Designed miniproteins, single chains. Designs and how they scored, part 40

Each design is a single chain, and the fold is of that chain. pLDDT is the mean over its residues in the fold that is shown.

## One batch from the design tools (miniprotein)

Design m1452
Fold by ESMFold2-Fast:
Structure m1452 (fold): chain A 62 residues (1-62)
Amino acid sequence: KPEELRKQSEEYKKKAEELDAKAREAMAHGDIVAAGEFQNESMEYRLEAQSLKAEAEALEDG
């Protein structure tokens, strides 16, 4: 259902933003390895969120 996909997309977007914040905090502490891992996870969640939103919009295009 497109509504479920949109909700999941928003949840993944929030997750990505939380991971982005953790990455920035790790960088501020000089933990570049942890920052890189958080950044990579944030990127994956952001891409999945975008994909889910596009899928929801395609299903709503009636």
Scores: mean pLDDT 81

Design m1453
Fold by ESMFold2-Fast:
Structure m1453 (fold): chain A 59 residues (1-59)
Amino acid sequence: SRLAVDLLVRNAGLSREVAERVVELARKGDIEEAARLLVEHGGLSEKAARSAAEFIARL
């Protein structure tokens, strides 16, 4: 969803390319990989990244 991508770009500081990848992975159920990208590119802790990825998957 464009909303999830826009939220990640604005609030987590991700590039649009990385944000789109995170949303794609989370929606496919690859929460672990989506969380890794959020830690690596968004500066989130492991716990915050997993919570965010799970939230995106439920959107």
Scores: mean pLDDT 82

Design m1454
Fold by ESMFold2-Fast:
Parts: sequence; C-alpha cells; structure tokens
Structure m1454 (fold): chain A 62 residues (1-62)
Amino acid sequence: MKKLIEEALKRLVEKGVKLLKSDTGEELAEKAKEVGLEQEYIDALLSQKGKTLEEIILEIYE
C-alpha cells in the first residue's frame, strides 16, 4: 500500500498537479482521476480518506 500511495503522489507531481499540504486523500484521488491515473493509484489515495497530504507523507517516510 505505501509504495502505491508514494507512486501516485509522484505521478501527480510529474503531471504538473498542484498538491496542497491540506489536501485529503479524497481530494488527492479526485486530482488523480482528473489527470487520468490508473485505478490502482486512485484506490490507494482513497484508502487515505480523512488524512491530509502532510499526515500521509509522515506515515510513509517515518
């Protein structure tokens, strides 16, 4: 799971999507849908429902 979330965030940045520290997993998943990321990345971001990008990053890189 963590690797899919990491890869999803990386792909969003590579596609020029602006990510905010306050973006929730749900908001990140919507951004992923808008730029056409594969369903596995969208689902990985949706699994982070209720967490902000800042919280998600801390959990991945701790």
Scores: mean pLDDT 82

Design m1455
Fold by ESMFold2-Fast:
Structure m1455 (fold): chain A 55 residues (1-55)
Amino acid sequence: MSVEELIEEARRVLEEKRASLSPEQLAGAEKGLAYAEETRNRVVAEVVLAELRAM
């Protein structure tokens, strides 16, 4: 996947899991996703997606 596809997938996973996450998990996930979007760094995007999928 491209960086853009990783970010889009991570956002989709976050939105899918939003109702089941604690406020702390949600805040952390949103900060991680924002950082991935800001940096456009592939490794950051892959880590954020992996962490979201593991939640």
Scores: mean pLDDT 82

Design m1456
Fold by ESMFold2-Fast:
Structure m1456 (fold): chain A 60 residues (1-60)
Amino acid sequence: AVAAAEAALAAAVAAAEPYRAAVNAALGRPIPRELLEAEVAASMEVLKAAVDLVVARREA
């Protein structure tokens, strides 16, 4: 359902926010590899949820 896909996207965006804030706070300093990897992983989950939402809307 479209509503479930929208909820999943919102949850993925919320989960990514702390990592984005941590990376921004580290600007001008070496960014720890673990933090960078976590931010990339969280961003990929947002992308997957966004694609799922587009597919759900096309099926509706």
Scores: mean pLDDT 78

Design m1457
Fold by ESMFold2-Fast:
Structure m1457 (fold): chain A 57 residues (1-57)
Amino acid sequence: MSEEEREKLIEETAEIIEEVLGLDKEEVKQFLKTLSDEELLKLHRSAKEGLAIFKSM
């Protein structure tokens, strides 16, 4: 994964977590930056699934 793609995934994942869980976006981003590319991709997929469920409720 490129650094640009990684930064985009961090941004998108942090936005989803903020929307669904109400956590601080900046703190979430700091945590996400500690993850590997594979862990970040897995979390991003889970976050998108969670958002879909949340919006269907």
Scores: mean pLDDT 79

Design m1458
Fold by ESMFold2-Fast:
Structure m1458 (fold): chain A 55 residues (1-55)
Amino acid sequence: SIEELADIAYERLKKLGIYFVSKKEIIELLRKEGVKTEEEALRVVTEYVLKRILE
């Protein structure tokens, strides 16, 4: 489910010390992008985080 994929991405971000993205934001992002796999979820969330840090 999208909720499970969001949990995986959220826990990965926490291990990296990234706390400025909420679980709700991740769920909404993954739904908007039509994400279906863990690999896609991690890629999409990583790109989102990098844009917020660098742009």
Scores: mean pLDDT 83

Design m1459
Fold by ESMFold2-Fast:
Structure m1459 (fold): chain A 78 residues (1-78)
Amino acid sequence: KLEEIAEEAERLLREDGAPGLARQVRASIRMAAITKDLKYLDRAIELVESAVKSGAISPETGRRVKELIEEARRILEE
């Protein structure tokens, strides 16, 4: 479910040393679930990609979190 995906994404980002990003990504997934607006997932992907580019998180963590966000998108799209 979407809440489980949000929690797993937060956990992965927090473990890679990005607790601020972890809270933002979790909040974005939760807002997408509440509003059914996919723009919140697009924002979460942008934040993750920016963090990978800046070296704030590893590319592997970024890839795994983006996979979780794409799973959330599939659930919201039907």
Scores: mean pLDDT 86

Design m1460
Fold by ESMFold2-Fast:
Structure m1460 (fold): chain A 67 residues (1-67)
Amino acid sequence: NPAGERGGLLAAHGRYEEAVEAYEAAIREDPDDARTWLNLGRALEALGRHEEAARAFARARELDPAL
């Protein structure tokens, strides 16, 4: 998923607001990708958006409890 890959690169460079946009686009294409929900949660935490991050982590855990 190119949007998820772009999100990962943006997050690696500390560009968390843009990473959130890219991960949201990736979720729109594949809403069942637990790893993308996990990465979205991490980017939201880095931005201090704790309640949104908690919801993203809950979705990731629902989809893949082994994450």
Scores: mean pLDDT 87

Design m1461
Fold by ESMFold2-Fast:
Structure m1461 (fold): chain A 85 residues (1-85)
Amino acid sequence: MYKVTVKLKVKNVDEAIEFAVEVRKELSKIEGVKEINASYDAEKKILTIEVIAENKEAAEKAVEVIKKIAKEKGIEVLSVEIEEL
């Protein structure tokens, strides 16, 4: 299993919610994605997306999907981490 952690700089809570909803929808289509969690730090304006994936291929595909949606919406990706569990 793999844990994906992506941190994104958002403008406000509305952008964080909209992005998290779209990401959950698109990531749920990926075979091997088990869990999707989103958390928002209002003071820092950082959205954290965490994904649990069954295999490395699903983890890498999740990262690419998140990056694609971020690019389409003009949202800055601060960090990407993939950790083997």
Scores: mean pLDDT 88

Design m1462
Fold by ESMFold2-Fast:
Structure m1462 (fold): chain A 67 residues (1-67)
Amino acid sequence: ADEKLAEAGRLTQEAVEAARAGDFATAERLLKEAVEAIEAADISPDMKTALIGEARRAVAEAKEEAA
């Protein structure tokens, strides 16, 4: 459902903000919640893989900026 994808987007943004603030523990937890929301979405496995990769990359880039 679109609601799960919207939730995943919000969680990813919150994870990015936490990572930029240097709160890597919160960023990791929020990223896990975002991945779970994507996995719960009624979309294809290929779309899930793409969205999970995008979320992980965004958080990783934010962590590199904060380090």
Scores: mean pLDDT 83

Design m1463
Fold by ESMFold2-Fast:
Structure m1463 (fold): chain A 73 residues (1-73)
Amino acid sequence: DPALEVAAARAATAGEKMAQDALNKGYSPEEIEKAARDAAEKAARDLGYTVVDVEVRQLPDGTIEVTVRVAPA
């Protein structure tokens, strides 16, 4: 479903941006995960979707990877 894929991608991008900012500021892993989740939930909600699952992973090179699964709200 293209609309669902777009919503998931936008939620993941929003989560990664906020998580990366939190990581760069030296926040805790819990704070980084919360920043990612809150951003992903907001982005999905703005598109009429609900976040079902969010996974936040810090890669060895210092980048953040966020994977989001969404469903229609």
Scores: mean pLDDT 84

Design m1465
Fold by ESMFold2-Fast:
Structure m1465 (fold): chain A 56 residues (1-56)
Amino acid sequence: LDELLREAARALGVELDLSLPAEERLRILSQKALQSTPEQFEAAAPLLERARRLLE
């Protein structure tokens, strides 16, 4: 999970506070992905989807 969120943050160009719970990190990155370029979204979306499934 932490690796997926770290990879997604890298794809979105986001400096992520690693002290936040995984659910909060996923929420922040999901919001950022909606505001990102199509290229960033395509790179991050599969990683965020996998992280979301792990949290379910």
Scores: mean pLDDT 77

Design m1466
Fold by ESMFold2-Fast:
Structure m1466 (fold): chain A 92 residues (1-92)
Amino acid sequence: MSEGLQKLVEGLELAAAAGATISVSIEGDTLTITVRGASPEAQQKILEGARLLQEGGAEVEVEVEGDTVTVRIRGLSVSEMIALALHAIGLS
């Protein structure tokens, strides 16, 4: 779980450093992160993080539409969800 979260964060940081915009929303038990303008390298790291989180037992859905990546995560603790959301907001 923690390793997948770290990889996802690394992908988000890479996207932000390259000028992508990051949006975050929380609806019920679902955290949604949308990255617009993600490079192929950033997309790959985000997908790697999502896969690791899914292997760790979280429910993760990823949609890729051109340079836009949307990640929806369920099954994180409230504290993990808040920490990830605050980190992603700090990158926007």
Scores: mean pLDDT 79

Design m1467
Fold by ESMFold2-Fast:
Structure m1467 (fold): chain A 81 residues (1-81)
Amino acid sequence: SMEETLLVAKAVGYELLAIGHELEGDWRGAGEAYLEAGELYAKLGDTEKAKRYYRLAVEYYERAGDREAAEEARRKLEEVE
């Protein structure tokens, strides 16, 4: 559907944005972008990609020292079926 196509396009956009933040050393920005990609893949039913990107979000938020954001991302990871 058009909705699924738009969700895929947005997810890919956030993957590229996260890589950009990694190259800049912006760990918080990388965590935020990976979290958004994970949420979009969860909506698409792509459980494996959702879990992958939630794990990356946790890692980058922890690296940024943002414990609250890391715990929120960890909860999302645990809730993905």
Scores: mean pLDDT 90

Design m1468
Fold by ESMFold2-Fast:
Structure m1468 (fold): chain A 62 residues (1-62)
Amino acid sequence: LEEGRRLLEEGRYEEAVRLFREALRRDPDDHVAKVLLGAALGHLGRHDEAQRLLSTATLPEG
């Protein structure tokens, strides 16, 4: 997941989406991967998919 976060920081959103989807296939309960996938999808303009994904993941705000 550290590699995926680095991809997001570098603006490589398509690669980040690919990496996080693979992470979720291996561990479907990975809330961090769901959150980061949602963020990457949001940056790509797939807000509908990102919002749907984030609605299933409880994000601690603070």
Scores: mean pLDDT 71

Design m1469
Fold by ESMFold2-Fast:
Structure m1469 (fold): chain A 65 residues (1-65)
Amino acid sequence: SAEELREEGERLIEEGKRLLEEGRELLAKAKNIEGITRGIGLILRGIGLIFEGELLIRKAEELEE
């Protein structure tokens, strides 16, 4: 259980970092409001996944003796 939570947390953090980087790249090359909103959306989703992943890792630590 603790190992599964830790692995899932690490997966979410890695996925979140990927989305954050994609969003930053989209924002940097954005030429209109659509590109800007898409970039910001990915950044926010990435941040959310990183926070969720960190919470799962903390949960895994709580389950260990």
Scores: mean pLDDT 86

Design m1470
Fold by ESMFold2-Fast:
Structure m1470 (fold): chain A 55 residues (1-55)
Amino acid sequence: SELDELEQQLKQAIQAEDWGEADRTTRQIAELLRAQGWSPEEIAARLLKLVNEAM
């Protein structure tokens, strides 16, 4: 899915220390989840989980 591809892209950007790409990908994930009806709190929790998994 598009979400799975973006989540993988975010993890790769963090591991590469490409903070510009990480920021752009984070915004794309947040917008996609918002469009799907996710709350700001749910989006924040999901993004935090993805960042922790990449570290």
Scores: mean pLDDT 86

Design m1471
Fold by ESMFold2-Fast:
Structure m1471 (fold): chain A 95 residues (1-95)
Amino acid sequence: MTEEERREFEKILREVDKEEPELTAKASQALTKFLRDPSSVSEEEQELAIELFEKIAEKARERGAEEVAAKVEEIREAIRNRDVERLLELLREIS
């Protein structure tokens, strides 16, 4: 990802946090737990993480940030598949 795409991702994440602070907090906790041990994450916690990234992808599409939306959809797929290795790779690209 380019620096411009990372900056857009950060802006979108802040906008989602502003609109849905409880979802962002709960999903962040679920994501942290997922990165430690994906088998320990409940279906409800997994769904919270998926919902957060769905909202981020929707905001990215609204802003015309199609590359950011595509990357976020890859993150959602990694979470659905409980693929922690793929998720770590994707998170490194946005950091």
Scores: mean pLDDT 83

Design m1472
Fold by ESMFold2-Fast:
Structure m1472 (fold): chain A 96 residues (1-96)
Amino acid sequence: SKYEEFKEFVDKLIERLEAARDASPEEVRALFQETFREIAKIVDDYVKDEEVKNEIYRLMEEAAGRMQQASVEERIRIAIDTLKKIEEIFKKYYEK
């Protein structure tokens, strides 16, 4: 159930990011900050394995670095790709 709840949460975040394609750069930045903050909160609450936590945090840090000089469209793509990778880590963690 925790994985299913996380998957539904991630799917909603992806929908919000895709809807932001025509948003201002400021709105997209605020949405990214909110999205990664929400992911970090869920990871901290649900994941007790420090190695798994560190893997997810590393992916978020790498994504942030890649976004620094990217266009709005490219930033959205990077964020969605990162969320999908985090979802796969959660799946492996809960469905061993």
Scores: mean pLDDT 78

Design m1473
Fold by ESMFold2-Fast:
Structure m1473 (fold): chain A 112 residues (1-112)
Amino acid sequence: SEEEILELLREAEELIKEAREALKKGDVKKALELLEEAIDKIERAIKLAKENNASIEILERLKRLAEEARRLAMEILREAGEDKELILRAIGLILRSIGLIYDIELLIEKKK
């Protein structure tokens, strides 16, 4: 439903804000974990948006969040230091975010 998509959007936005604050405090692992949770919610919201033929406004908001998630994942990668697991997980989040941006762009173009 649209209400479920909007709730997932709100939850993802809050998680991204929390992840950014964790990163500012130097808690790279917490920032990564919060961002992973945010990306999971964005992915679910995109699936529901596709299924329910969501408005272009919702799709543009999802795209903005996925772009913010990609940028934050890159910042987490820069702060991961020598932690190979954090590095690999951050790269994974960058790739997932790119895929989500692609999926959203395709949905937006089909509505034009």
Scores: mean pLDDT 90

Design m1474
Fold by ESMFold2-Fast:
Structure m1474 (fold): chain A 69 residues (1-69)
Amino acid sequence: MKKIEELIEEAKEFIKKEGITPETLMKAHVKFLEALDKEQLEELLKERGISEETLKEYLEDLKKQLAEE
């Protein structure tokens, strides 16, 4: 299981490689969220004050927006 710090660094490298665009940023964000484990997800949800179900819906919505472009 990857640490949050490792996932952030991978996202940064992806953005650097692909270029800074809204599409690349959204793709990096989706990959980051999907790679979080249960404990990491719960910590993020606690900080943001949102539910796990809300985050899943948000992630799926981002994927749909990427597919529509």
Scores: mean pLDDT 68

Design m1475
Fold by ESMFold2-Fast:
Structure m1475 (fold): chain A 56 residues (1-56)
Amino acid sequence: SEVARLEAEIAALAAETVARVKALLADPNATDDDIVALHAAHERRRAELEARRAAA
């Protein structure tokens, strides 16, 4: 179903966010601004997916 597909995408995004934050924290060239930008981009995408799920 569309709802199940969107829920899977939201869960995958959450897992990807955790993995990418951990990678940035381990990267000596990464800055706090990089982490903030990643969170902002992923929160925008999550909000979009959640809105689509609510409309489904």
Scores: mean pLDDT 84

Design m1476
Fold by ESMFold2-Fast:
Structure m1476 (fold): chain A 79 residues (1-79)
Amino acid sequence: GLTELIRETGERTLKEAEELVKEGKLEEALLVVEIGIGILGILLGVAKLINDEEAVRVAEEEIERLEKKKREIEEEIAK
C-alpha cells in the first residue's frame, strides 16, 4: 500500500545516494536525495489527505532520514 511505497522510495533513495557518495559523485548524490525528499513530501501530502496516520508517520521518518543524509553530503561537499 501507500506505507510500503513510502518506505521503498526512502530506502531506494538512500541506497542510490550512498552508492554515489562511494563514487565521489557528491553533487549527484545531493540531487538524488533532494528529489527523493520531494517525492516523499508529495506522498506525505497524499497520506494526510486520506487520513492514513501510519503512512504519515513513515513518510515523516523517511524524510528525516534523507534530510540527515542531505546534511552529511552538504558537509562533505563543503570540505
Scores: mean pLDDT 90

Design m1477
Fold by ESMFold2-Fast:
Structure m1477 (fold): chain A 78 residues (1-78)
Amino acid sequence: SLVEEAEKLLKKGEEAEQNGDFKTAADYYYRAGLLYAEAGDIEKAAESFVKAFNAYHKAGDDAGLEALAREVEERFGG
């Protein structure tokens, strides 16, 4: 299921973050958020996107932050 796949990605993000790989962690959190959103689990999608935002910020990944902001706006603002 989408939720099970999202949960797996969220766990991989947490593992990457513990290893100091903030960009990889952010990418996993972002992908988890997308899958939770597709599944209609808006609360978990929001939590995952917040984790992705924080991880992209720690990584200094401005492009990742911009991509995430656009995706959130498209799914929830448009």
Scores: mean pLDDT 86

Design m1478
Fold by ESMFold2-Fast:
Structure m1478 (fold): chain A 67 residues (1-67)
Amino acid sequence: MEEFKKEAERMKPELDELIAEARAQGNDLAVRTFEKAKEAYEKGDYEEAVIYYTFGLMLLALDRRAA
């Protein structure tokens, strides 16, 4: 459990930058996914926060290829 909290704490500062990047790219799905990660972190659902963070990164990587 504490391991997920430590991981979530490491990713939290990156979330705001990732959300801004997703918005700049018009990737609404990635924005929503990162926002869910942030909300989960604030509620103490660290496992869920890490899961959404990972999905958001995957969505960003996939969508960056599209033009």
Scores: mean pLDDT 77

Design m1480
Fold by ESMFold2-Fast:
Structure m1480 (fold): chain A 87 residues (1-87)
Amino acid sequence: SVEAELDRVKAKLEELRKKSKHPEIQTLADEALRFIDSEEDPLRAARTVLGAARQILELAKKYNDPETQKMAEEVLREAERLLAALE
């Protein structure tokens, strides 16, 4: 279900926010989580998460942080699955 996929995305973003040592990555994850909680349109929520996951992935690559990169890739995959289910 859309609700289950959104919940999985939120859980992965919270894990990424807690485990990341990079303030920029923590801020992006926090902003995405706050947007999901306030957004009633799941398509808009999915698109926002997709954008945030891409930005986090680029930052993780820049910081040479393979653990955060893997977590960002997982968020990206779940966001893409959610988006595909809504389109």
Scores: mean pLDDT 82

Design m1481
Fold by ESMFold2-Fast:
Structure m1481 (fold): chain A 60 residues (1-60)
Amino acid sequence: MEYHPDPSNPVEQALIRGALEAEKEGDLEAAARSYRLVAERFPDSPDAAKAAERAEELEA
C-alpha cells in the first residue's frame, strides 16, 4: 500500500497503549483511568465503547 490510513487521534492511541501497558503490569487502576479518558475524550471513536467497557470491568 502506498498510503496508510490516518491514525485519527495520536493522543487516543497513546492512551490506549498506556492502558494496555498498565493492564499488563496488573495496575488495574492506571489502566482503567486511561481507558476512561479514551471514552471521555473520544466518545465517537469505535474504540471508545470498548475502552469504556474495559474501564468499568477493571475498576468495578
Scores: mean pLDDT 72

Design m1482
Fold by ESMFold2-Fast:
Structure m1482 (fold): chain A 78 residues (1-78)
Amino acid sequence: MAAEKAQQALQALEDAYRQALETARIDPEGAPGAVRTLLGMGRHFAELVPDFRDELLEKGRKYAKEVEDEQRKLLEEK
């Protein structure tokens, strides 16, 4: 039960991460909003699935960091 909810949360985070990367590539100005969404989703899912709180928070932070790094590269490599 908790594991299934954690799996769904991880899939949602991964999907949001993929969308955030696309946003950063198409509209770098929109990337900060996508990063905020990823961090918020990680926190929200950590509350819903406390058994996997640490993993969900860590995953959300890693995805947010990668989107920030990608945005920074795209802004510098114009």
Scores: mean pLDDT 79

Design m1483
Fold by ESMFold2-Fast:
Structure m1483 (fold): chain A 80 residues (1-80)
Amino acid sequence: SPEELLKNAKKEFDKILEEMRRLAKTPEDQALVERLEKSYKDAKKLLEKMVEKGYPLDVIERRIKALKEGFELVLERLKA
């Protein structure tokens, strides 16, 4: 279901954010993670609204995948 997909995605994103906070050692990296957290809060609200409005599963899945790809790019930058 879209609700279950979003719930599972939120748990995964929370784990990635926790890892990012551990990796952010400079003020610049900490600021980057803070900006991402604020952006994620907005994206999460939008996804919740889309699920509430009955958007199809494939639309929710595609949106979550795009968000995950963005998170992975930031995570790789922090590991470098």
Scores: mean pLDDT 85

Design m1485
Fold by ESMFold2-Fast:
Structure m1485 (fold): chain A 69 residues (1-69)
Amino acid sequence: MTDEELLKRARELIEEAKNSSPLDALFLLGVAAIVLAVARVFGSPHTEEIDELDAEINRLIAEKEKELA
């Protein structure tokens, strides 16, 4: 799997999470975060895109967690 494929999968998981229940969304966002961490650890040159996607994941997690509280 290339870093481009990892970024594509992360984007797909984020999109799916936006249309999911809060618990399902948190699971999907967790998987997306792991995928981005793998891309970062293996030295992807797309660091700016990874940082942007990671920020979006964290924002969505915070919003979904508020709905569960």
Scores: mean pLDDT 80

Design m1486
Fold by ESMFold2-Fast:
Structure m1486 (fold): chain A 96 residues (1-96)
Amino acid sequence: SAAAEALRRAAEELERLAREAEARGATALAADLRAAAENLRKAAEAEAAGDTAKAAAYATAAALLLVGAGIESPEEAELVERAREIVLEAMREAEA
């Protein structure tokens, strides 16, 4: 499924952002980004299984985790904004 693939790619991108956050010493933000990535992986699995409601719930949980992420610097704010755009794009792709 194209939708499941989009959600999987979004999870991989969030994992890369988590590694960037960790390299900058933003350990708490890295943990939040990884938690969001895990929810996107679960969304992709649900989508692949045909459970679109469960997929939407997991994708929404990922977006919500990013809204609650702790930001301590402008660089961290940029990482969170990029992560949110990635999640929103994947959610739009899953609905199409």
Scores: mean pLDDT 85

Design m1487
Fold by ESMFold2-Fast:
Structure m1487 (fold): chain A 60 residues (1-60)
Amino acid sequence: SAAAEAAAKAAQAAALRDALRAEAAEVGAQAKASTLDEANALSAELQARAAAVQAEIAAL
């Protein structure tokens, strides 16, 4: 049903946001143990992932 599809989209958006927050915390911890170049690469990848998550949510 349309209502079930809307609920599934909302749940997916929430799960994507929660996963991104958890990943950001993990990346932050990894960056602390990394070289400057690796930390910069991790930061850039996280920013790209955040943008991708926002685009995916907007497309729902």
Scores: mean pLDDT 84

Design m1488
Fold by ESMFold2-Fast:
Structure m1488 (fold): chain A 105 residues (1-105)
Amino acid sequence: LKVTQSPSSVTVNEGEKVTITATASEDVGNDVDWLFQKPGEEPELLIENATTRVPGVSSRIVGSGSGTNYTLTITSAQKEDTGTYYALATKYRPVFGQGTTLTVK
C-alpha cells in the first residue's frame, strides 16, 4: 500500500480555501485519518475514518472521500493552520502519506 499526497507544499493568504488530496494505491474502505503537526510539536489527530472530525477541531476542517481518493479541505485558512498535514491509511499496517506543508500569510 502507498499513500500519495498533493500538493507537497502550498502558501495561501488568510481566508483562502485549501484542498489537500491523498490517493491510496488500493481501496482502504474509509480507514484514512488526517493528522496535523505544528513546527516543533507532536502530531495531533484532526479527522478519523475519512469524515469524522475529532471533538474540538474547527468546523473549517472537513474530511471527505472514500475508496482510494481522500480530501482534507480547510474552508477558510487561518495563521494557526500553518504546519504539515499527513494522511494515514489504517486498514492494514499504518501507512503515511509524505505530508503537505501549509503556510498561511
Scores: mean pLDDT 88

Design m1489
Fold by ESMFold2-Fast:
Parts: structure tokens; C-alpha cells; sequence
Structure m1489 (fold): chain A 74 residues (1-74)
């Protein structure tokens, strides 16, 4: 997860997405990892995929306000 955040901050969105996929594989209930994967995909212009992952983050944490904002932005 922290590796993905670092890669995202560096503008390495494809590498960030892969790092978040690894984080999800390790802990599929990590709402933050699903949200961050959505952010990376949105940065890559993959809005439909980003939408699905924001929805997954909300399913895991219904009070995740950033994920709700992310969903509204795609």
C-alpha cells in the first residue's frame, strides 16, 4: 500500500496500480487499497474501472467519504 502511494506521488500511475493490486491480493478487505487503485486508474483515463473500484471501497467502508467523492467524479 505505502509503495503504491509513493509511486502515485511520483506520477507512476501504472506501477502504482500494480502495487495497489498486490496490496488487495494480500488484504482484499482493505478499502483504502481499492480506493487508491481507483485513483490510479482514473489518472490513467480508465474511468469505468475506477468507478468499479470506488464502489468496492464503499462496499467495504460505507462511510468512506473520499471513495464517494471519487465515484461522483467519474
Amino acid sequence: LEEGKRLYAEGKYEEAAKAYEEAIKKDPNNAEAWYNLGLALKALGKNEEAKEYYKKAIELDPNYSLAHAGLASV
Scores: mean pLDDT 84

